# Ledger of designs, part 63: designed miniproteins, single chains, continued (3)

Each design is a single chain, and the fold is of that chain. pLDDT is the mean over its residues in the fold that is shown.

## One batch from the design tools (miniprotein)

Design m10169
Fold by ESMFold2-Fast:
Structure m10169 (fold): chain A 61 residues (1-61)
Amino acid sequence: MDREEYERYRREAWEAYKKAPESKEAWDYIVKGADYASQGRFGLAAEYYRRAREAAEAAAR
């Protein structure tokens, strides 16, 4: 994944998390995504942000 996809997934994950802020699973994935992004591993960061969005959406249901 390129950096633009990483930025999109990060934005989507944070928007979903704002609607389910008590989701520990979503938060743990956001932390992992941020860690990989800080290492320049944007493909892995995007994958964890995608998982964070899915976890947040599940928690909001």
Scores: mean pLDDT 80

Design m10170
Fold by ESMFold2-Fast:
Structure m10170 (fold): chain A 105 residues (1-105)
Amino acid sequence: LGKKLLEAAKAGNLDEARELVKKVPIDSTAKNKEGKTALDLALETGDEAFIEKVTHLLEEEKALNKDAPVLQDAEGNTALHLAVKNEQYLVALELIKESIKVKKE
């Protein structure tokens, strides 16, 4: 399940990522091997519109975090890291939105 979510996020498969994240919500506080969170990577994109939207959503998601197991690849990247790294901004925003919805339920 987790491997499929990472692959969907990297490939920009929005529909698959949306369905899979409902079963394995993201952790916005997770750091990769470079010590970077998904927010750190988003800030490095220089896309002001994306940064504004993702920052707001990540603040909401962080407030809902409860010691969930973190699914990471060999480089410590979560699905959210991979979406941002691969410029899949719509997938990144959708992963956060669906994760927030699941954590509130």
Scores: mean pLDDT 77

Design m10171
Fold by ESMFold2-Fast:
Structure m10171 (fold): chain A 90 residues (1-90)
Amino acid sequence: MKIKLPDLSKLSPFEKNLVKAVQAYWEGKYDEALKYLDKAKEQIPKLSGDEKKRFLLTVKSVYRLLGFREPESDDIEKILEELKEVIKRK
């Protein structure tokens, strides 16, 4: 195995929801994955500018981990919404 998921206890609420979304997607639980992405999106207004920049890279990494093309946008809310739409097609 070449993919390692981080320890959930050490993550912010935003990161925890992203990891749970990835796990749910890999288990074929697409409805749960969408719920976790919604919870991650709800955290965006609470993030600092530095956290938004860092977590933007994290969301782009999630696209790669799920086998999707990395988005070109630097809008973290927009790329999370786009990720939800591609998962809904499953």
Scores: mean pLDDT 77

Design m10172
Fold by ESMFold2-Fast:
Structure m10172 (fold): chain A 63 residues (1-63)
Amino acid sequence: SHAEDGAAGAAAGGAAAVPAAERAGQYSTKNDHEGAREGALEAARLADTAGGRENALKGAQAA
């Protein structure tokens, strides 16, 4: 599909990933680095399932 059509789908998938990414951020400390990383990967997985794979992966890399 067109990039514009894909962008709408990616935005919806990204919205699903936001709560999980925020939760991962709460564990993003020196004492719980693995928890923060796991949460970021879970956010990417949820967005991939929802149809926002590429947007979620970019978010996980940024997190």
Scores: mean pLDDT 54

Design m10173
Fold by ESMFold2-Fast:
Structure m10173 (fold): chain A 55 residues (1-55)
Amino acid sequence: SSAALEAQRRAEYEKQLADFNFKLKKMLDEYKNADRSTQTELLKQYYAEYEAAKG
């Protein structure tokens, strides 16, 4: 058990999540104002960013 190491990895993950959330809000705002074809491309970008952030 390495609680200190796990806490450090958790903190790094939380920083990545904060950056991801900022990008997500920007993309969601653009998505709501986009046409259908652009919305489809934005969804693909959103999913790719989410998967990359997850691991």
Scores: mean pLDDT 79

Design m10174
Fold by ESMFold2-Fast:
Structure m10174 (fold): chain A 75 residues (1-75)
Amino acid sequence: MPPPAQLKSDKPLTEEEREELKKRIEELAKRFNLSEKSVKDLLEMVETLNKETAVDIIDSLEAMFEAIEKIEKRR
């Protein structure tokens, strides 16, 4: 039997998923004042990754930035 199909990096993100990830990255940029350069780097990285990995990375970044915000706020 052929192995179970895993498309990984060979499969580009769908337009829907790309738009979702772009919005998430833009929200992070607004919230944490990320430079336009950083946003471009993140978008480029996401386009080279498979769907699952890209979502995981963005989710992890969101969680990390939220944690940093809570620490920095600590007033």
Scores: mean pLDDT 70

Design m10175
Fold by ESMFold2-Fast:
Structure m10175 (fold): chain A 71 residues (1-71)
Amino acid sequence: GIDLALALVRRELEKVLSPEEAERIVAAVRGLLDQGRIEEAAALLRDQLLKAGVPEALAERIANGLRTLSA
């Protein structure tokens, strides 16, 4: 479910971001997922990862993982 998807996303984000930044991104993504806006949640996550310096291919894979686990 959503809680598992967000826990896994938080764990991946904490490898490259501060815990505070990871928490803010997870909260924003959760808001979109709670509205059923999965594509927007994945796009927001990808955009935030790219801004944090995560390579495009990895950011896209993490966002796709969120989409899969949230469906």
Scores: mean pLDDT 80

Design m10176
Fold by ESMFold2-Fast:
Formats: sequence, C-alpha cells, structure tokens
Structure m10176 (fold): chain A 77 residues (1-77)
Amino acid sequence: SAEEALKELEKLVDEKSKTATPEMQQELKELLELAKEALAKDPSSVKLVEELITALKNSDTKGILRVKKELQAIVEA
C-alpha cells in the first residue's frame, strides 16, 4: 500500500542518513518529500516509490535519477 511504501522509504532514508554526507542527507530528504507529494497527488505512484526504495537499497544512481524525474512529472502535472 501507499502507506506501507512511504513508511519503508522513511525508515530507509533515516538509516542511510546516519552514514551519509550532509549533501546526501539533503538529497534523501528531498526524495522523501517528492515521494510524499506524488503519492498525495496520485496514489498509483506507489509503484514508483517502490522502485525508488529498490534503487536506494542498491545505490543505483541511474535508477534514482529516473524515478525522481517520473515523480517530479506527477507533482508538476
């Protein structure tokens, strides 16, 4: 569900922030806020949030950038 995906993302951002640089901590917070806005606007974006979680777990920079662009498109629509 959207609520479960958001909760998992929040936990992951918190965990990664503990070992991240200040710049990375800011980027992680921005990704979390973007995911929240996208889910509020379109609950079907939960699939993109799940993709973001997977990309973050794997440190997949290309995947993170792709999902970020898709989430931004939803927020700006």
Scores: mean pLDDT 84

Design m10177
Fold by ESMFold2-Fast:
Structure m10177 (fold): chain A 80 residues (1-80)
Amino acid sequence: NAADEVDAFSEKYKLKLSDSDKDILVKLVEKGFSVEVAVVALSLVTGNGSYLEALPSEVLKNLDFKELKEAVKLAKEMLS
């Protein structure tokens, strides 16, 4: 499920997610976004660069820019 996928991703990359950040990530993944795109989108919307710093360059360079743009828009809506 989306929550397990977010938890597995955060453990793999040692992300220290707040409960509120985790809730937004789960909602993005449930809407069909990849977990890596969801994490990057949330990082950009919240200004939390620590999540981006934790991700390897291979993950960042393989992001779908169109998917990322859509995820950023939705994350902004969820945080408003």
Scores: mean pLDDT 83

Design m10178
Fold by ESMFold2-Fast:
Structure m10178 (fold): chain A 118 residues (1-118)
Amino acid sequence: MLKITVEGDPKYVPLVEKAGKILEDEFAGKNPKAKRKNVKPGRDELKVRVVESKGFEINPEELTIVVVDKLKGPGFVIPSLGVAFLKKEGEYIVDGKVVAKLPDPEIIADFIRAFLGV
């Protein structure tokens, strides 16, 4: 079971859970509506658990996703440390309403794939 801890903003927990579900479906050999088809089937069944951080702690056997305001690009992962940095999407005004663009769950799935070495 892979444990993923979200640091910085708890509203991102559901997005990370969606990314984890994408990977669980890929590892199970299901035909998900995922953009990255043909991840090599042959690994043990993946189970993902996502939790909110109560304090920043680096555990290289678990993935910690740190949500940050300032970052070049959408984010990056350091697999040897079990840490990923995810950029907060900018707030945009559409038709007079503030719309927060959240990161694409597929980008988060890519960070998890990189951490897992797949």
Scores: mean pLDDT 66

Design m10179
Fold by ESMFold2-Fast:
Structure m10179 (fold): chain A 77 residues (1-77)
Amino acid sequence: SEEVKRKLVFELARIADEAGDHPDIRQIVAEAARLVREGKTLDEIIEEINKLLDQSTLPDEVKERIREAIEKAKEEE
């Protein structure tokens, strides 16, 4: 649903704010928001986020928070 997709993007933005504006998290938020705007499915959005996480230098604590946000989004579908 569009509501679940927006909620995921808002949660990612909140994580980015709390993580001190890391470049990699900004990219993840921007790409997630772009995919939502383009009408991509939740599964496609999650796949892209996971690819960016695997490539990122983010601290493990931040990666875990992003993964938790993804799991919550999946549970709401």
Scores: mean pLDDT 82

Design m10180
Fold by ESMFold2-Fast:
Parts: structure tokens; C-alpha cells; sequence
Structure m10180 (fold): chain A 100 residues (1-100)
């Protein structure tokens, strides 16, 4: 299912972020795949909404790399970001406060 593929991509991305293994090419491939899966779940997504989602993923990945995250933390943040972008942003803010 699309949801099973989405979970698999999120798990792979979370592992690569936590391991410090994320290259620019792999990062772009993960973002492109997550966007494609979101379009399958919501075919009515506008180009503006897709651009906002890409920007949010880029920001979220940068913040996770900057803060240092475990695979479980990265998985949770990404899962929330994909399901509800606001919840993913809240998880990043919690992580910032915890590490301050």
C-alpha cells in the first residue's frame, strides 16, 4: 500500500539521518519519493502546497542533522511531518528545548 511504502521511506530516511549517512543526492531522492507518495494520498495537492511540503522537509532534515537525533527521534519527527506538518515542527521545537 501507499502507506506501507511511505513508512518504509520514512524509516530509511530516519536511519540515514541518525547515521550521518545522508548525501545531497540521497536526501533529494527521499524528498522526491515522499512528495510522490503524498500526491498519491492527496491527488488534489497544488504546486504551491507541494513546494511548501518540500521546504518543510528540507528545514526538518537540516534541524535534525544540526541537533543530532537518534533513529527513533528522526522516525517520529518525519512521521508527524508527513501526517501533519505542524506536529513535525512541534517535535523539532521540543527537541531544541531538550538539547538547549
Amino acid sequence: SVLDELDAVIRDLARDIAAGALTPARRQAYIDRLVALQRQLNPDLTDAQVADFRALLDWTIDEMERLGVTEDEAYRILKYTVATPTAGAVEILHLRRKRA
Scores: mean pLDDT 84

Design m10181
Fold by ESMFold2-Fast:
Structure m10181 (fold): chain A 55 residues (1-55)
Amino acid sequence: SKSDIDSVEKKIDSLGSRLRDLLAQGTPEAVAEAQRLFDEISKLVDELNKLRDSM
């Protein structure tokens, strides 16, 4: 549904902002967390594409 798409898009936006902040810090710990967030974003993008394809 559109509400499911909107929910996933908001999660992607939130994680994307966090990812940018972590990359700006440039510490090894921040880079490691950024890699985890990138994986989560990739999964959410796949979910978003499946939701769009189902409409």
Scores: mean pLDDT 83

Design m10182
Fold by ESMFold2-Fast:
Structure m10182 (fold): chain A 83 residues (1-83)
Amino acid sequence: SAEEVVEVLEETEREILKIADPHDRNIAMILASLTMAILAARDGNLDLAIKTVRETVEWARENKMPEEVIRVLEEALERLEKL
């Protein structure tokens, strides 16, 4: 459901904020992408929400983000794809 997708994404944002500095430009970009995914899910566009998270994972890997950040994003994507 949209509510479950939003809950996973909000938990993911909280986890990233515990392990990374939101004043870092790349971390801010990741958080902005997760916020866009939350808005897509709230609008009922679950496919766009999952696609946005997938693209965020790929972007984080390409930009060599910390492994802990990539892991949190990958775990979120796996949870969303099982809903």
Scores: mean pLDDT 88

Design m10183
Fold by ESMFold2-Fast:
Structure m10183 (fold): chain A 83 residues (1-83)
Amino acid sequence: SLQKAAEAARKSLSDLAPQLPPEHQARLEEIVKKIQEAIDKKDNVEINKAMGDAYRFALELAREGHRELAEQIFTALTESLAA
């Protein structure tokens, strides 16, 4: 389910955040918080939006040349959805 996928993604991204450089860590932690808030609301639209924010952040990192960081975020998101 989307709820289960979001919970898995939140855990994976939360575990990844401390491994990132401080500037990126803070932003990823904000995204993780948004995913948790969407889960708490049990709103699939808000979950999709929060997951989209994580994907957009990864795209931004890739454009800035941080390909390895972007790939770790993409992997966390795709593994959570693949279940």
Scores: mean pLDDT 81

Design m10184
Fold by ESMFold2-Fast:
Structure m10184 (fold): chain A 110 residues (1-110)
Amino acid sequence: MSKEELEKIKKLRETRKKAVEDFEADYQKNKPKIKENADKLYEETGYQETIDKLNKERDEFLKKYSEKAKQSKSLEDRIIYGIEAYYRLKMYDDAINYLKKKGQEDEKLK
């Protein structure tokens, strides 16, 4: 590899590492709020409506990020958007899985 190619690879690795660290920190910080918001929606609207709402928001988020990724011209931006999308989807999946587990436990008590 040329010296220029090595420096470019190094920069891309650092960009990815920083994005993972930043979004992981945001994910961990927001994890309790995800549970709290899911519980609130479950109490206000019930199980099925809450699941349907979260799935709809997840799908709308995917569509928005797919459009944003297609418009990105830089590899660095695509890496950042991909990592951001991964953690945002993980937040939705955590909320949905939490509610599914809670719904199963509630059904056992009926």
Scores: mean pLDDT 78

Design m10185
Fold by ESMFold2-Fast:
Structure m10185 (fold): chain A 97 residues (1-97)
Amino acid sequence: NITAIVAKVLTKLSVPSEWEEPLVKAVKTVVKLSKTHLSDDDIEYVVTMLAIAVKEKYVTSTKEVEHFSKAIVGNLFSFFNVDPVKLQVKALKFLKK
């Protein structure tokens, strides 16, 4: 069901549909490498952070999405070279918190 969550988030954030397949692949990698079970809400949060990174041009290529997703796996709530607090606040706002 990762594909449905990615499509929903990309539509909500107005991120181009060309990013759907790269983000689905990145999220599947996060799920496989995660040491803890991820709920649909956890997956939606991860997808939202990745979609914001694409929208804000922190990530501009498929390869950069892969590197960013691997950083998320190590620290689900922190990122290198990005303000994790600002990114998290923005993600929670889009999730209607």
Scores: mean pLDDT 69

Design m10186
Fold by ESMFold2-Fast:
Structure m10186 (fold): chain A 88 residues (1-88)
Amino acid sequence: DQGRQYTQQSRDYLVQAIRYLKQGDIDSAIQYAQQSVQYLQQANTLDSRVSTPLRYSQQALDYLQQGDIDSALQYAQQSYRTMLQILS
């Protein structure tokens, strides 16, 4: 299922973004978060349930670009949990 594969790719990139964010590597975190959002946008064209984690990931990326690390991490974790529910 193409939508499931895109959601899995997004999840994997989001995990990398969170890892780099916890290490203080903000530039790498932004790069991986952008990849996660791109895959969620592709998944959303195939599965409307993905609109919720896509919104959370967009908010996380916006906060990350503004330097609000705590808000970025909270929204990234919400996106991750919602993706896991869709993939279960």
Scores: mean pLDDT 88

Design m10187
Fold by ESMFold2-Fast:
Structure m10187 (fold): chain A 76 residues (1-76)
Amino acid sequence: MPETRELTLTVSPATAAALLGKVIVVPNADSTDVLEGVAAEGDTLTLKVTTTETEEEALEIARKIAEETGAELVVP
């Protein structure tokens, strides 16, 4: 069952603005994960991640997005 998780990235304000309201589709083995930028404040972007994978796998997906955008993932 897909679960929605919230993850935070530390990004530049320009990158946060570019990702706000965007839906990023990340394919995995048996599902498609959906990442949505839902809030941006200064250097912080909050992503909603809808995935059938574990929390660790959701964090790995967020790390890949951070790497591709030049962002830094803040892990709780």
Scores: mean pLDDT 58

Design m10188
Fold by ESMFold2-Fast:
Structure m10188 (fold): chain A 66 residues (1-66)
Amino acid sequence: SGQKFAEEIQQRIDEEKERLAKKYPKASSGDLTSGAILLVVADEQEKQGDLDLAEKLRRFAENIVK
């Protein structure tokens, strides 16, 4: 169901946000959330075969939290 997908995506965002917070302890909560969302979107793009977009999104996420 759509609710199950939303919960799974939110869990992945929360996990990435915790990972980023440990690596970048000076980043704001907003930047950590934005970075986490971009990393989850990048993983989905990679699964769909768009490796170039996935790499660009990962670089953008790192630039936000640095």
Scores: mean pLDDT 86

Design m10189
Fold by ESMFold2-Fast:
Structure m10189 (fold): chain A 81 residues (1-81)
Amino acid sequence: SIEDLFNEMVKEHPEFFARHPRLKEEMGEAIRNYEAGKLSPENMITFFENVLAIAREVMSPEEFEAFEKYIRKMIELIKSS
């Protein structure tokens, strides 16, 4: 599920989410709202693309590659539903 991928991503990137605690909170809320039908697929994908933009600016290329894999998997699950 998207929530399972989000939880694994948080576990694998603890320092990033410690530096961005509001982003972790807002991402969790956005995923819950999407699963409850309160957020459109388009808006959820846009949110994930914005998260990637933030990560790209602050992460090393190696850390970003691993992080992007989780985000892209979540986007593909949304597109496949």
Scores: mean pLDDT 85

Design m10190
Fold by ESMFold2-Fast:
Structure m10190 (fold): chain A 92 residues (1-92)
Amino acid sequence: SEEEQARQQVIKLLEAHISNLRELKASSTDEKKLKLELDATIGLLRMYASVLRKAGLDELSEFLRKLADEMTGKSVDEAIATLEKARAELQA
């Protein structure tokens, strides 16, 4: 189904963001750079939620919007943990 295909695409998106944030943390101790890249990641999740809503995938859109809200103001470590939990919820 279109919904199942979109769900799998969201899982892949979350896996990519987890990998990117882990690599960023491993390569940088600059707190300002870490915050900027985390804020960019949150912005990308909000943008994709909007794309999903336009496609009529309201539940997945709301899932990503809530995820982005939950990541806001967190450290990179807390954001990675939040993304891993969200990925596990979608795989259940």
Scores: mean pLDDT 88

Design m10191
Fold by ESMFold2-Fast:
Structure m10191 (fold): chain A 88 residues (1-88)
Amino acid sequence: AEELAKKAIELAKQAVEETDPQRAIDLLNEAVRYAEEALQKDPEIGKKALEEVADYASKLGESPDLEVQIAATLALIRLAVALKEIER
């Protein structure tokens, strides 16, 4: 869980620093996947990773690239859904 959480945060940070739109989207989607896996294995560790990934996704939502903005918005929705599912 802790390794998955670290990987998620690192990939999300790389996505924000990535200049290629397609690669930024790919890194963000991979970060979301690792955050979801961390949340499933350890809700406490996963919640913190998910919140940090959401913060990075919010920053990507301010990108001048429309495709990156859309991907960031979809990532935020996906992370919000994952949080709701773990609370059931």
Scores: mean pLDDT 82

Design m10192
Fold by ESMFold2-Fast:
Structure m10192 (fold): chain A 91 residues (1-91)
Amino acid sequence: MFEEKTKSLKDSRDELRELIRRARELGEVSDEVLEQLDAALEYTEKAYEAAKKGDLKKAREYTLKSVSYLLRVVALTNEDPKDGEALRKAQ
């Protein structure tokens, strides 16, 4: 149970780190989108650390914060299609 949850959060963290790395390397994603992605990564890392400690309530709270930042990325890329295209190239 705990091992499966921590692995899932670790995989999500690693995928988000790789996306941010490629987006920065591409240089076409706006700073506003990158700031939301950095915030999502920070909360995903906090969720992973909380899950490792067995604090499932805190892990859930941090996961919801991370998701809220990812929803902001979706909103921003819907308003600016160029950011959405650049982020797709990074993935």
Scores: mean pLDDT 80

Design m10193
Fold by ESMFold2-Fast:
Structure m10193 (fold): chain A 77 residues (1-77)
Amino acid sequence: KEEAIRLAEVFARLATAADPSAAPLAEAALEAARAGDYEKALEYMDKVIERLAEDPYAKEAAEGLRKAFAEAAKKEA
């Protein structure tokens, strides 16, 4: 739980460096995850991934984090 949020925070910083427009979406995903709303966090992460489509490494990292949020969503649902 906390590990996934920490990874999302690191990813948000990377997204800001690669594309500043992705930062508010990444922050929204973190807030949703902290609130336990992992389905909303996944929706925001999908938008972040789309904005990082030109950076394959950042996209793969975001997809990994999205998978972690999906597992958490199953557990909380």
Scores: mean pLDDT 68

Design m10194
Fold by ESMFold2-Fast:
Structure m10194 (fold): chain A 84 residues (1-84)
Amino acid sequence: SSRRREMLERLRQLSLRPRDVPLSPEEVAFLIEALSDPDPEIRLMAARLLGPQLARYPEARAPLERALSDPDPEVREAARRALA
């Protein structure tokens, strides 16, 4: 769908962000919402991108802790690594 394509492209662009350039509050809010997406690929990418943001955006911790119980094992693993 166009929504899925646009979301994956936004996530791809966020993944290209240099480590020293922080994500904005709006970008982090988008990633937190993406953790609840019906597409496991979208949830996986969101979990991977949120890990480095936890020190600046502690509100991402509870959504990532919920992702530890995700039905997809790759999403669960990404959440574990994000919280490590």
Scores: mean pLDDT 87

Design m10195
Fold by ESMFold2-Fast:
Structure m10195 (fold): chain A 78 residues (1-78)
Amino acid sequence: SYVQKGEEALKKGDYETAAEYYVQAAAQYNSQGNSQLAIQYAQKAIDVVNSAPSIDPEMGRLLIGAARTLIQTAQKLQ
């Protein structure tokens, strides 16, 4: 699962890959109608980006933008 891949990347210190998988997990949960988990993993992606100075600032902005869009989509499903 994307969650499992994100957790594995996080344990290895690969914060960019972890954030990317959490964004993908949030998108998948939105497609399944699971807005609660979609918001949870989108927020986790934002937290990873904000906590990891090793992530390129431009990539960080793109990941946060994607996560925020997914949160907005999930909120419309509730």
Scores: mean pLDDT 88

Design m10196
Fold by ESMFold2-Fast:
Structure m10196 (fold): chain A 56 residues (1-56)
Amino acid sequence: ASPVQIAAGLAELEEAAARYGLSEEEVAELRDLIKSGDFAAAHARLRALIARAEAR
């Protein structure tokens, strides 16, 4: 992935973490996925975390 896409993804993650109340551990996991360029896995993980919270 391009550095610009990684930087944008990280900025979006920080904002989403504040909006959705993600834990520091969850944010760290998502940062690692974004940094590795695995945006599909990062998006899937974020959606799964939100869906799990709502599905309970």
Scores: mean pLDDT 76

Design m10197
Fold by ESMFold2-Fast:
Structure m10197 (fold): chain A 81 residues (1-81)
Amino acid sequence: SVDELLDEALKLAEELYQKYPDNPIVARVYLAVNAARISRDPRGAVEELKRILEENPDAPPEVKEAIQRLIDLFEKAEALR
């Protein structure tokens, strides 16, 4: 369901933020995921997350992989709407 995918995305974003609490890229990701969950706008989340990746090519591989997983989860949520 959409709600299950949004919950999984939030959990992943929270885990990433716990690992990198002082990283501004991760903070931006966390805010984007929370905004999408509150507004129920997975499309907006996908666009913002893709922009974060494009603006931060030198981000740690683990962070980029987590952002790609978040994009996949939100794209699946968008497809169900």
Scores: mean pLDDT 83

Design m10198
Fold by ESMFold2-Fast:
Formats: C-alpha cells, sequence, structure tokens
Structure m10198 (fold): chain A 97 residues (1-97)
C-alpha cells in the first residue's frame, strides 16, 4: 500500500541518517575502517530497499578500500548526499500517487 511504502522509506531515511552520524564521527576520528564498515551497512540498506543507486554505492565502497582518508571523506559525502536525494525522490513519488 501507499502508506506501507511511505513508512518503509521513512524508516530507511532514519537508518541512513543514523549511519551518516556514525560515518561523520568515524571521519572525525580518522577511522578509515569504521567509515568503510558503516558505508557497507548503507550498501546493505540500499540493496534491501532495491534502490537504483546500489551498484554505484558498491563500486564506491570497493574504491574506499585502497583510498586515502581525504578521498574516503569525499566519496562518503558525495554518496550519502545522493542516497538522501534518492530517498527524498522516492518519498515524493509515493506522496504524488
Amino acid sequence: SREASLQALLELQRQVEDLTDKIIEAIRNNDKQGVINYMGEVVELSRSASMPITPQLEEVLQKMETSSIDQIKEYSTDMLGKVHIQIQMQITDVLSQ
């Protein structure tokens, strides 16, 4: 149903926001593995929600394994922004139905 779809997207948004806070803290602590692990959880959430961005997130996550902390910060900021926009677009689509 429309209401069930909306609730699922709002819960996804909340989980991504929680992970974003953890990623920001890991970046602040120069914890590269922490950022990679939390970004991995974002990939799993995206995959479970069948989000179109999932392959791009998986590609970026692989790049992070060999990247500097500055590159990881840039990659995570860019990817989290795109995930947020995609969730907002899907919420808007559900609300317009």
Scores: mean pLDDT 88

Design m10199
Fold by ESMFold2-Fast:
Structure m10199 (fold): chain A 85 residues (1-85)
Amino acid sequence: LAEEALEKAREALEKAKEGNIEEAKEKAQEAASYLDKLIDEGYKPELAREARDLIGEAIIALDEGNIEKAIEKLEKAIELVEELL
């Protein structure tokens, strides 16, 4: 779950850097789904929730076409997800 969240968050970041908003959102939503499962299982729930919130903010930024903000939020989320490993 944590490794899958990290994989999807990294894929979302790469797609955002490519300007592929649709795929970036899809991958970010998948990362969020894995983080939600970690929260539900009680695995480092405060850290997982903080990472989930950052992924949510990245998705909103992508919806608004703010790619730079989305990249910033995804990079921060990836740092927190790495702490879950």
Scores: mean pLDDT 85

Design m10200
Fold by ESMFold2-Fast:
Structure m10200 (fold): chain A 80 residues (1-80)
Amino acid sequence: KKEELLEKLKKQKEEGDKIVAELESLGATEDAAFAKKVIDRMVESANQAIEEGDYKTAEGLIKALEHFNKQMKEKIEKLK
């Protein structure tokens, strides 16, 4: 369902924005810039797929963003 995918994507974008802010607060400016570019690109691509009705591609992109956010959280824990 389109609404469910949009909700999942919104949650992952919010998580990604929090990750970027935390990396910036830790002085990891290059990592923060990289994370922002990846998150923004994946969010844009997933939104496009949802609007085109390509829900399989949207699901895949949302899962990839979820994995990326998890990896960045693990990196943040190592920086503390």
Scores: mean pLDDT 85

Design m10201
Fold by ESMFold2-Fast:
Structure m10201 (fold): chain A 57 residues (1-57)
Amino acid sequence: MLEEARKLIEQGKPEKALGLLGPLLDTPEANRLTGEALKQLGRDAAAEGMYRRAEEL
């Protein structure tokens, strides 16, 4: 699932990537990928929060 989410982000489909990442938000990598997807959607503050969460995990 993480590889599929990453490919969706690379393809410019961040909304689909967020759907795949939701159940995986207990991992650092999933939180980083969620941050990247949110940044592509222009949600910079939310993306910052996800990057910090990834650092804590």
Scores: mean pLDDT 78

Design m10202
Fold by ESMFold2-Fast:
Parts: C-alpha cells; sequence; structure tokens
Structure m10202 (fold): chain A 74 residues (1-74)
C-alpha cells in the first residue's frame, strides 16, 4: 500500500540530518497533496505523523507545521 511504501521511505531517512529529513518530508507531502484527494492526503499524512513520532519524535512539531502549510496551499 502507499502507507507501507511511505513507512519504508521514512525508515530509510532515519540516518539523515534533521534538515535534510525535513526537506525530503516536505517534498513527499507536496507530491502527495498534488496526487491524492484531500481526504486521502489527510489519512496518509496522519500515518506519516505516527511513524515520525516513533522514529524521530524531535521532528514532530516541524512535521505538523509542514502538514498544516501543505493543507493551506491546497
Amino acid sequence: SVEEVVRHVLDAFADLPPEEQLRLLRGILRWLAENLSPEEFKRVAELMLEHVRQIRPDLVPEFERLVAETLAEV
């Protein structure tokens, strides 16, 4: 599923610097927003947020900001 692919990609990001992880997550969120319905985007973003909370809890506030910014642009 898309969720499983996203989880695999996020696991691969675990070793990257925080700034690079955030830039890649922003790119993923923008791509998802452009290719999914708003409802599907919210579902996938919530799953990504739960995964980020587990592997990089320090990035949760920044990730929440990126999701909110992306939703405001859509």
Scores: mean pLDDT 75

Design m10203
Fold by ESMFold2-Fast:
Structure m10203 (fold): chain A 80 residues (1-80)
Amino acid sequence: SPARARAERLLDEAERLIEKAENGELTVSDIQRALGLLYEALRLVQADTDLPAEEKQRLIDRIEEGIVRATKLLNEALAK
């Protein structure tokens, strides 16, 4: 679906931002942006009624992993 394609693009962008943050290149605001993209992707996936259950769960798992990683990076950046 178009919503799935959008969610996958948002997830890919968020994962790229997380990787750059792990390299020390990004600010707190960039990490917060990655979290925003992940939550938007989660909303789109959860609202999609056309996704097979297994594919939907795989996307949710990837998004939740991204949220955990970004939250860890945000906490580390704020604690420095």
Scores: mean pLDDT 84

